# Designed miniproteins, single chains: the designs that were tried, part 10

Each design is a single chain, and the fold is of that chain. pLDDT is the mean over its residues in the fold that is shown.

## One batch from the design tools (miniprotein)

Design m338
Fold by ESMFold2-Fast:
Structure m338 (fold): chain A 65 residues (1-65)
Amino acid sequence: DDELYARFVEGLRQAGLDRAIAFGERRLAEGVSRREAALGAQHVASGLDEADARRAAEARMRREE
């Protein structure tokens, strides 16, 4: 059932977005730049765990320097 599958995927995506927003806000509270926080939140939204999202955002920021 394509409708049930689409709702399941959308539910997972929304759960990922909520966690991503919370992660980004915590990173901002830790004093990282808004760009680094946003990159980390984007990685969490794409399915990375918070530790991997943090490392990926930090690596991206270093590359841009």
Scores: mean pLDDT 72

Design m339
Fold by ESMFold2-Fast:
Parts: structure tokens; C-alpha cells; sequence
Structure m339 (fold): chain A 82 residues (1-82)
């Protein structure tokens, strides 16, 4: 049980770090899209960045769901260890 708890806590930390990285990239991509739209520039590049933004958003949603599952499992195991 304790080894599994440690594994899950490590996995949670890894998923949170990955989510933070993706959130940073998402924010950067959003800003780039806004700047290009403001300049009235390159429609193809705007579309490519919007697709990247949407992909990053989907990956973040998937990670958030996985983090939620891991947190629930950690909580259940913590209760069993007492």
C-alpha cells in the first residue's frame, strides 16, 4: 500500500508539472494568435496556431481528468493506511 501511495504521489507531481508546461505553452500560443489577428496578418499561420492551441487545451483537459483520478486514489489509499 505505501509503495503504491508513493508511486501515485510521484505520478501526481509529474502530471502537475506536465500540465504547468502545457499551460505555459497554451498561454504563449494564445498571445501569438491574438497578435497575428490584431496585425491582420497570415491567416494560414493563425489557423495553425489555433489548431495547436486547441490541441494543447484538449491535452490539458485530459491531464486534469487523470490528475483528478490519481488524487481520488491517493485519498482512498491514505484512508486505508490509517
Amino acid sequence: LRERLEELERRRAELIREAERLQEELERTKKEVEELKRKGGDEKKIKELQERRDELARRLEALAEEIGRVIREIQELRERLE
Scores: mean pLDDT 82

Design m340
Fold by ESMFold2-Fast:
Structure m340 (fold): chain A 93 residues (1-93)
Amino acid sequence: SEDAWLEAEAVLYYMRGLGLYGQGKYEEAIKDFEKAIEYLRKLPESPSVRRDLLWAEAALYDAKAKFYEAQGNTDLAEEYRKKSEELRKEAEA
């Protein structure tokens, strides 16, 4: 099934992104989270897919916050951290 393949690719990129984030490889983590979101957006709409998108987008913004923090851009880092928190709260609702 194409849907099963798309879901598997999304999970693969998301998990690899989390691993890269844990290693402090934020730029690489950003690319993997963007790929996870790309594959999730190709799936048919469902409550499960919408929640997975919210979690993946939250992870993307958290990685962007860390990337900008590492560059000394504290204001932009805080903005992305806040966006990540808002998306996580929406995913839990």
Scores: mean pLDDT 90

Design m341
Fold by ESMFold2-Fast:
Structure m341 (fold): chain A 63 residues (1-63)
Amino acid sequence: MEELIDEAIQAAKNGDVEKAIELIRKLYELGATKEQLERVAKAAMDAGNIEAAQEAIRYIKEL
């Protein structure tokens, strides 16, 4: 799990929107916690990757 979270954060920071969104979805499917998804959302927001941040927030709302 933690390795996938780190990969999602890295994709978000690199501006790889498609990869970040795919990894966020996979994390949610694997049972990532609200706190773990919030870490990804914050990293995406800080990097200016608004689309990835919005996707993470969408899944957080479902938890």
Scores: mean pLDDT 83

Design m342
Fold by ESMFold2-Fast:
Structure m342 (fold): chain A 93 residues (1-93)
Amino acid sequence: KIPRKELALLSARDIMKMGASAGRTLAERKEKESKEAEEKARKESAENPEKAEEYKKEAEEKIKENEEKKKLAEEWAKLSEEAAKELEEELEK
C-alpha cells in the first residue's frame, strides 16, 4: 500500500526532525556550560582575588566559544526543521 519511495521520504523527514531536536538540545547544553563557566570564574576570583582578571578572561573566552557553538546548533536545528518541512511538502505532492 505504501510505495518504497514514500517510505524513504517519511524516514528522511523523521531523521531531519530528530536532527532539529538534537540541535536544540545541544544549544541548551552550551547555554548551561556558559553559565557554569561564569559561576566558576566568580568562585575562583573570590578564592584568589589577585588572579580575578585572569579567571574573568578565561571565562569570557569559554563563554564566547559556547555562544558560537550555540549559534551553530540553533542554525543546524533550523535547517533540519526546514528540510523536514520540504520533505513533508514533497510527500503531499
Scores: mean pLDDT 82

Design m345
Fold by ESMFold2-Fast:
Parts: C-alpha cells; structure tokens; sequence
Structure m345 (fold): chain A 55 residues (1-55)
C-alpha cells in the first residue's frame, strides 16, 4: 500500500502551488524516490499530478 506516500505527495502539491508545474514535478519525483516508490509507478503518478495541475 502506498497510501502514506500519496498523502505526502498531496501535501507537497498544496505546499508548492505557487511553483511552476515543472518544479512541482521535480519535487514530487524527489519525494517518491525518498519514499521508495518504484520507477514504473513514479511515471504514472507524475502523469496524474500533471493532469491535476491543469484543472
């Protein structure tokens, strides 16, 4: 289960709302590495973050 990782990612998004999307994605990727999220899942999460940021 990656529920705690998802919560931390959402916190990061809220904290960095003033940042450009590219900087946000970089920080999200760094956080996912710290939380041991597999690379395959990182790509999917980054795609979802990008979509959320567009709305």
Amino acid sequence: SMNEAEVKILELIEENKDSPIDELLKKVRELMDELNVPKEKQDKILEEVRKISES
Scores: mean pLDDT 75

Design m346
Fold by ESMFold2-Fast:
Structure m346 (fold): chain A 74 residues (1-74)
Amino acid sequence: MSEKEKEEILEEVIKEVKEKYGSQLSEEQWKEVEERIKDALRLLVAQRPDWSKEELKEELKRIAEAIVKDVLSR
């Protein structure tokens, strides 16, 4: 997977969770969520190099939802 494809996945996933939860999190909480999503994608790509862009995006969306819920539950 290219760096450009990773960037596209990150942008799309972050955009979707921001559209869904934007008003519920502070700017500081969004920075934490974005950093955790970036780290999750890096780990996921390393663990699943054979996955398609679509498969990685779907899994990252699930992880992103869990990250947002974790940050909101604090």
Scores: mean pLDDT 81

Design m347
Fold by ESMFold2-Fast:
Structure m347 (fold): chain A 67 residues (1-67)
Amino acid sequence: MKIYIVYTEEAKEEALKLEEELKKKYPDAEITMIKAKNAKEALELAEELRKKEGGKVFLAFDPSQPV
């Protein structure tokens, strides 16, 4: 199973913690971390990844940041 974590620079520490949690929950999963420039780009990348691969995509960014 492929898992993607799309994150912004501000949420990098949260993304790393999420990667550790996901590795424990899904030890056989291939986890890929993708850095986005901002929340809008992160959302667009997540949508494209979901459409193309049907995989699990997680977002880590500041929820107060406007989209």
Scores: mean pLDDT 74

Design m348
Fold by ESMFold2-Fast:
Structure m348 (fold): chain A 61 residues (1-61)
Amino acid sequence: MEELEEFRRKAREKLGVEMEEGVSALAEAVAETLLRRGDEEGAEEMRRLAEENRRRAEELK
């Protein structure tokens, strides 16, 4: 059981960081598009998601 937990932690640490960074970048791109369309509330929500994912990626390092 310990080996499975260790494997999951390492997979989350290595793959999770890459995935969270990708999600953060996508959320920032969506926020920029929403701002261009005048959806300031949607853009702000997407930026918050990007910041939360960026923080999560840093915590996984």
Scores: mean pLDDT 70

Design m349
Fold by ESMFold2-Fast:
Structure m349 (fold): chain A 78 residues (1-78)
Amino acid sequence: KLAEDLETGIELAKDPSVPGELIADAFRYLAEEAKKLDSPNGKEVAKLLEKAAEYAEKGDREGAVKELEKAKELVEKS
């Protein structure tokens, strides 16, 4: 479930022991899954996940969490 995956993603982004590159890969995978949902917000959720991946690659975990929280809000409204 995408909402559960987003919650797990937020926890991963907060974990300093997980490499940012690995977190970014996971978020890009979720972005592809969001695109496949064909929901009204699916493409916007995917875009937020791609942005979160970019922040994770930079080591900006707070930025990544913020984008994931926005994605979760959109999923809850879909």
Scores: mean pLDDT 78

Design m350
Fold by ESMFold2-Fast:
Structure m350 (fold): chain A 82 residues (1-82)
Amino acid sequence: MSKEELFAESEVAMYVMKGTIHRKLGEKALEKGDIEEAKKHYEEAAEAYEKAAELAEKAGFEEEAEIARELAEEAREKAKEL
């Protein structure tokens, strides 16, 4: 594995984690009835997951890219409901 590929993997993992954190924060905000905060967190989750998908696709990780795109779409749909 080249240094370039190693850094791409690290960035993918970072953005997936960022998306997951924001998704969980959005869920917690909904439990508290804070709709505006929840919407912002789901939008941030979608953006992070889309970035992860772009980086994964660029690195040749097609399965990771597809999963990240699915997560981004789910987060965007959740934000639209609010």
Scores: mean pLDDT 83

Design m351
Fold by ESMFold2-Fast:
Structure m351 (fold): chain A 84 residues (1-84)
Amino acid sequence: SELEKEILEALGRMYRWLGEEFAKKGDYKEAAEWYEKAAEYFKEAGNLKEAAEALRKAAEAYEKAGDLEKAKELREKAEELEEE
């Protein structure tokens, strides 16, 4: 399913871009939600490093939005994805 993987990777990149765009505007809660979607698609595509990076960006955005518990949760999930 090469096409399926390409579609999932493209969706991951699109949602990562949305997260970056909302973060630039200071809409950190929305940015975090888009980064979480990006992480989901990267994980489904098997791109675990990009998924972990997207989760860390979501965590940073949640922290800036004042959601420290959600930020902690997502950092822990990112670390789990980077374990061999």
Scores: mean pLDDT 89

Design m352
Fold by ESMFold2-Fast:
Structure m352 (fold): chain A 101 residues (1-101)
Amino acid sequence: FKSVADLSADEAIAALDKGIAEGEKKLTPEEKERFRERLRRALLALGLSEEEAEAIVNNEDDVRTLTLILQAEALERQDALAKLLAAASPAVQRAWAALNR
């Protein structure tokens, strides 16, 4: 396995997505539900409507995309972050804009 710093943007995204999937296998259904509820409350606190927050947390693709965006930012992979944001739903883009203020 190469370090994330040595990967292309697409390879980094694929490696992070695999890491998220492996991490999710270690979570109980109750832990996953607590994560979703916590994320929903955070999005509401940032000024998203209840409908917008529910739409994100009930959409596994949006939750995964937002998680990938947060991990790319934490790893300072601006190339991966830009690609993820360009492909993200408008709801995820709005949530990221609120979180990144």
Scores: mean pLDDT 74

Design m353
Fold by ESMFold2-Fast:
Structure m353 (fold): chain A 68 residues (1-68)
Amino acid sequence: DKVEELFEKARAAAEAGDVEALREALDELLKLVKDKDLIKEILSKLVEETELTPEQAEVLRDHLLKLF
């Protein structure tokens, strides 16, 4: 499942604080998933499953919201 693979990649990048890897994984998800509702669910799931610091959560939110 390519979507699941990219989600795990994004989650790992978020946990590592790797903004560039996170952005890359999200860009690939947008190319693969054309449905904006599915992207919103993936975004919500990523935030839910990743224990982010407040600063990391802000960076993640900013980058993810730019996709909409």
Scores: mean pLDDT 69

Design m354
Fold by ESMFold2-Fast:
Structure m354 (fold): chain A 74 residues (1-74)
Amino acid sequence: SELDKLFDEAMNLIHRKDPSFLDRLGSLPPEERLDFLAREIVRVDRELAERILEAAKKEGHEKLAEALERALKE
């Protein structure tokens, strides 16, 4: 899907800037991981985050969309 492609691009970009990101993400409680991920996507590429938000809305991923909307307002 479009969301999967954009998400993979964001994850690759995050890994290039912070190779320890997945270890940090995995150390968080499950309920905090999505907001942490959304904030990091916005931090590395705001325009890509906005594209992921639109794809998430289109494909019905409401929790991801809400997390990205919160991160984009910070």
Scores: mean pLDDT 85

Design m355
Fold by ESMFold2-Fast:
Structure m355 (fold): chain A 68 residues (1-68)
Amino acid sequence: GAMERAVEAAVETAKRLLDSGATPEQAIEGAEKTARREAENAGLSPDQIEEVVERARKAVEELLKKLA
C-alpha cells in the first residue's frame, strides 16, 4: 500500500545517507522528510502521514541498531 511504499522509500533514503557518511541523526531526518513527502504525494490524510513518518523513524532506528 501507499504507507508501506513511503516507509520503504524513507529507509532507502537513510541507507543512501549512511553510505555517503551522514550521521545517524541526519539519516533519521532524511528518512522522515522522504516519508512525509511520499505520503503527501500519495494523498494520505494528516493522521496517516504522521503514522508513516513514525513508522519510518522506527524502521531506521532498527536499521541503526543492527549496524551498531
Scores: mean pLDDT 87

Design m356
Fold by ESMFold2-Fast:
Structure m356 (fold): chain A 89 residues (1-89)
Amino acid sequence: SKADELYFEALEAYNKKDYEKAVELLEELGKLRGGLTIIELYLLARAYEKLGDYEKAAEAYRKLAEKLKSLGRDALAEYYLEKAKELEE
């Protein structure tokens, strides 16, 4: 599917340290599907961190935490919420 293609292209970009392209592809994927999965939000947050865009990285980590909390993964959700706060300091 186009969604799978975007995800694998984003992974390739991330592995090549092309973090700008990785972010672009993940944001397109999110718009296409109306949201990103836990794994994709993690990848997006990490890519924004590598770019030094700590505000957008924190936003992605908060979205990641919300999805984790909805699955009952409360401790892991709190970990990523704390990570987001640290990035905004």
Scores: mean pLDDT 90

Design m357
Fold by ESMFold2-Fast:
Structure m357 (fold): chain A 57 residues (1-57)
Amino acid sequence: PTDPSIPIIDPTNLNPEEIEEMFKILEPYDAMSPEERELVLKLLKEAVKLAEEKKKE
């Protein structure tokens, strides 16, 4: 569809194993400020975008 509406996935939809891995990766996240956390989320969105581009490549 041409509509930019995309569903927001809940973290509860992830496997426990994936959640545990994310916690290990995001351990520094707990020491971050809210501003830094927002930056991390933006980077994750960009990484997803790049991953989709790479699939096309």
Scores: mean pLDDT 65

Design m358
Fold by ESMFold2-Fast:
Structure m358 (fold): chain A 65 residues (1-65)
Amino acid sequence: GGEELAMAVSGLSREEIRELLKLVEEGRYEEAAKLIEEKTGVPPLSPEEAKRRAEGLARALELDV
């Protein structure tokens, strides 16, 4: 949801979010989940949740993908 998006954005830099998007595009959902875990302190995410968070981060920052 939007709250989860705001928390993730505040926990990650622009460059870290770009790396997260690259990992998701490459199908590296476990590495994407670990990046979120290390920066936000959340436990490992399911592939579906990691994908949703990456999509939301891209939308929130309006990154040119």
Scores: mean pLDDT 64

Design m359
Fold by ESMFold2-Fast:
Structure m359 (fold): chain A 69 residues (1-69)
Amino acid sequence: MKKVKVTLELKEPFEGEVTVLVDGKVAKKVHVKGTKLTVEVELEVGQHIVAVVDKEGKGLAKKLIEVTE
């Protein structure tokens, strides 16, 4: 796996704890304030979806990432 820094822009301003999902699996929980979040996640080579959800499971951001060799 490769460590990748992913910057996500939230669809609305948020303050609080969010869950970062990689391909629908919990990767990390982080605190956000505002409209941007940068997180480090470990990804295999290929295409992955990185998503951010709140405590209620509401989608805040989603990004397609392609990791090359």
Scores: mean pLDDT 81

Design m360
Fold by ESMFold2-Fast:
Structure m360 (fold): chain A 80 residues (1-80)
Amino acid sequence: KIENLLQQLAKTKDIEERRKIIDELTEIIEKEYGKDYAEEFRREAEEILEEKPDNPVEVALEISRKILEIKEKALEEKKK
């Protein structure tokens, strides 16, 4: 599911399409990790879209990295 959305991000330069994909990723993160992480992800994702308008593959890679960072934070919070 997340992988399919990242593949779509890697193929589009359209800002409206990118925002829709970010919205779907944010909903997945909210469901799995909660609202605070979802809001952090949305903020970081918007910054990535602004920094890399002409490189959809790089946008997808940076978004993927942010998702991994959130997963790591959520796991660490649950451990100790």
Scores: mean pLDDT 78

Design m361
Fold by ESMFold2-Fast:
Structure m361 (fold): chain A 70 residues (1-70)
Amino acid sequence: SPLQAEVDRLVEEIRRVAEEILKQASPDEGTLLLVRLAADLGEIDILSKLDPQAAVEHARRVLEELRERL
């Protein structure tokens, strides 16, 4: 579906941006980022099966928050 393709694209972008942040993060900062990211990605995965539109919206918010940290 178009919404699933958009979720997959946003998740790939989230992972890419997170990797860039991790290159400059301390071990403590990196651990906190990874824990939060695991929770957000888990929620996006669940939402993608139940409410794909909500999954897209949540993924966009996560991506925007990560981009502000660059």
Scores: mean pLDDT 89

Design m362
Fold by ESMFold2-Fast:
Structure m362 (fold): chain A 67 residues (1-67)
Amino acid sequence: MDEKLAEEGIKKVEEASKEGVDKARQTALDLARQFAAEGHYPATVRLGKAANEIIAKKEAEDAARAA
């Protein structure tokens, strides 16, 4: 089910974001490409939206730390 695939993917992106923004981006891209290749387009779209939010939060946190 696409919803569950998206939730699992989002969790992996969140875990990757703890290692850094680049790791989160790479994980999101790899998962989105896999889901799209398997025809799970709703999961791909949902993952993309959530990943953008996770990455934006991490970038804001890193920017605040750098200031």
Scores: mean pLDDT 80

Design m363
Fold by ESMFold2-Fast:
Structure m363 (fold): chain A 72 residues (1-72)
Amino acid sequence: MKEVADFFNAKAPTLDAELEAAKAYLASLSPEEAAEAARLAREMAEKARAAGAEEIAAKYEELARAAEEAAA
């Protein structure tokens, strides 16, 4: 998990800047693609939490919510 934590910590500034663009992209997906994106975002959030990267996990949870809305 240390390598995963290091990876997420390195990406935190980029993810923060890209969050709104990522949410807009997810809203443009088909319901099937959005459902898959939501699942992947949930998995990434869970891995980030396990690695201790709570700030990054929260961002992935936000992306998962946006994808779930697009899938509905």
Scores: mean pLDDT 70

Design m364
Fold by ESMFold2-Fast:
Structure m364 (fold): chain A 80 residues (1-80)
Amino acid sequence: MSEIQKKIDELLAKFEEEVEARYKAKDAAGLKKTFEDFIKEAEKLLKELGYSDEEIKEAIEVLKEKGEELLKKLQEEIAK
């Protein structure tokens, strides 16, 4: 695993922890905001590490797809 992928995985783990806290509070608006803030933080990190705009765009699209999947799952759990 590259150092960059490791940092992204660490950001995802931290994001999941924060999302779980919002989920337990049944805060749907907070969940969406946490997701949006995470994507922005990841984008800034990739820019700071010197990735090209094309590489950043590709990585962010993947993160958005994974985040949308997680968000939908959590919204379904909150609806219980």
Scores: mean pLDDT 75

Design m365
Fold by ESMFold2-Fast:
Structure m365 (fold): chain A 67 residues (1-67)
Amino acid sequence: PRPSFRELQLEAARLILEGKTPEEVIAELRKRYPDLSDEDLEGVEVLARALSQLTPEEKEAFLAWLE
């Protein structure tokens, strides 16, 4: 089944926190969910790029907020 956009956002946030680049996040999500549309991936890419600009402390705070 296709994941919800929120589930994709949560996975993207975790991958960025693990040190992956936005491009690596999109590649990983495409591999896990081959049925994802380009529109879903574009939305997640915007979030991944925004999160990648955060400091390690800000990334940890953001992850705690998402939990």
Scores: mean pLDDT 76

Design m366
Fold by ESMFold2-Fast:
Structure m366 (fold): chain A 69 residues (1-69)
Amino acid sequence: DEEIKKLEEEIKKDPNNWKAWFELGLKYYEAQKYEEAEKAFKKAWQLDPSSIEEMIEKVNELSKKIPKP
């Protein structure tokens, strides 16, 4: 996926860019790659724990578009 590759490049330039890690997690979550998404989200939270509320809201918004089992 081109968007995922773009985010990986952003992370290579600035590994402390929590927004890039969070966006990467959202892309994996949307692709139903939950294991990869969890790792990316964990990295974003480690870089900026204060943004956790915004992260939760974004994940909840995305989860409404993904079919539940």
Scores: mean pLDDT 74

Design m367
Fold by ESMFold2-Fast:
Order: C-alpha cells, then structure tokens, then sequence
Structure m367 (fold): chain A 77 residues (1-77)
C-alpha cells in the first residue's frame, strides 16, 4: 500500500534537491505529471491531498516546508 507513496516521496525529495524555494504552482504541475504516470489509487489519493494542502499555502514555499508537508500528508493516509 504505502510503497507506491514512498516512491513518489523519494522522487519529490530528488526533485527538491538543489532547490531552496519552489512556487506552489510549479509543484502542483509536477504532482499532476506524476499522477498521470501512476496506476496506484493510493498514489493518486496522496497526490490529490498534497495539491489540496498546497492550494492553502503561499505562492512560494521553501524546500523544507514542502518536504514537511509531503511527510505530513503521507502519515494521514
């Protein structure tokens, strides 16, 4: 169940490597691209929940804030 979510988390952590800040819209776009490629319902649910939380955040977020959100959402599923 959580293995597909952990793969997405690992890919996102790699995506944030070398980025101090990211725009909310850039991250939402990247998550939608991952969602198109995944076949896992749990992974899609994780991505949808991530996008919902991101819409509530400022337009720019730090890498650390993005990683904290990602782990928080994964723990809720």
Amino acid sequence: MKEEIEKIIAELEKYFSGKDKITRDELINYLNEIKKKTKSPEAKEFIDLMIEYLKQLPKEITREEALKLMRFVAEKL
Scores: mean pLDDT 78

Design m368
Fold by ESMFold2-Fast:
Structure m368 (fold): chain A 57 residues (1-57)
Amino acid sequence: SAAELKARAEALRDEALALISDPATRLVAERDLNALLEQGRYEEAIAAAERLIAQFG
């Protein structure tokens, strides 16, 4: 469901942002993920967050 996708996207966003130590990089990532979430693009937000987790984790 959209609610389940949204919840997963928000959880992965928070996980990805916690891994980014550089404040400027984290701010850009937060802005971009929040834009996808605001637009209802939850699957794209999940994919973007997973890429960030792979990069910074």
Scores: mean pLDDT 91

Design m369
Fold by ESMFold2-Fast:
Structure m369 (fold): chain A 61 residues (1-61)
Amino acid sequence: KEREITIKQIAVALRYAALDRPDEARRVMERIDQLVKEGKYDEALRLADEEMERINAEEKA
């Protein structure tokens, strides 16, 4: 689970950076990192998936 979270976390951060939103990239990285430190892996995965879905929705708009 941790490996999958790290991959998704990096993917989301890179996508936000590509959209010229580095503040959002950093915020997502920090929040997921904190959830992992607290052992909340399912919440971290959900957050990463939600952020990616948000990015995809914004790109379609």
Scores: mean pLDDT 78

Design m371
Fold by ESMFold2-Fast:
Order: sequence, then structure tokens, then C-alpha cells
Structure m371 (fold): chain A 68 residues (1-68)
Amino acid sequence: SAAARRARREALRAEMDRRGVASVAEIEELLSLTDVPEEVRAAVLAAARKRGTLSVDEIDAIGTRAAL
């Protein structure tokens, strides 16, 4: 359900913020739960796979740049 998707997304993002880093698997799950343009999804996943981890701030920065 949409409510379950939102709850999981918020919980995952909060855990990432608390930890300061997110794994590729966590980032893939987060992006699957968000309605982002494909260009944003592709850019974030490429960076995550290259680096192995991203912070929430890095995810947000990459997404913002890709949306321009």
C-alpha cells in the first residue's frame, strides 16, 4: 500500500541519517519507494555502486544536480 511504502521510506531514511551512511542495497530500496525521475534514480545508483556507500546529504546533492 502507499502508506506502507511511505512508512518504510521514512524509516529507512531516518536510519540512514542516524548512521550517516547508506549501503547500495538500502539506496536501491529507498529509490524503489520514491517517485523520482529516472535520471535522478540512475545518477544516485551509479554513484552508490561506484562508492559502495553514500550519506543522505550525498544522495540529496546528487539528486538535485541530476534534476537540473
Scores: mean pLDDT 82

Design m372
Fold by ESMFold2-Fast:
Structure m372 (fold): chain A 74 residues (1-74)
Amino acid sequence: MSKEERQELIARAVGRVIAAIGHIIDGDLEGARKEVERVREIGEEAKEKGDEETAEEIFELADRVEKKVEEAEE
């Protein structure tokens, strides 16, 4: 995967994380979960392109946001 493709995937993932956090703050946990799924899809795209390190970083972001959604439901 090119450096430019990696930067684009990370930027897309970070944008989805910011959107998910916004949904959590607004109490829209369904919207937050949809954004977490989008982050996971970007991680799978990185993995398919052979960049396991970038994929792991993106999946870690998704896991952290998902944990925040779970905490907000409790």
Scores: mean pLDDT 84

Design m373
Fold by ESMFold2-Fast:
Structure m373 (fold): chain A 59 residues (1-59)
Amino acid sequence: MLEAIKKAVEKVLELLSKDPNASEEELIKAAKEVLIEEGVPEEEAEEIAKKIVKAILEN
């Protein structure tokens, strides 16, 4: 789990670095895809992706 979250965070930061105007929806989708690739169930991946993106954009 921790490794999956780390990779999802890295992906969101990479996308924001390349496109600072990337939509919240695009960032959530990218984070969710990374989490699913790392073996997180789809439902859980979506919730974690939303939390990751919110944390990055609000803090």
Scores: mean pLDDT 81

Design m375
Fold by ESMFold2-Fast:
Structure m375 (fold): chain A 67 residues (1-67)
Amino acid sequence: SMKKQAESRIAAAYAAGRIRQAGGYAEGEILRRQGESEERAREEAERLRREAEEHERELIRRIEEEL
């Protein structure tokens, strides 16, 4: 049980890292789109962040199945 808990925590930490990375990408996208409206830039950044979160949820599920 302790081993499974540790492995689950590792999977969660990995997923958290992916979410943080997605946040960085979203901020970078906002800066890259400085010529566009602020609203459009934020909407696009939010979309990218949500896509990354969905991907990490899938990764967590796969890792949990293998651990």
Scores: mean pLDDT 68

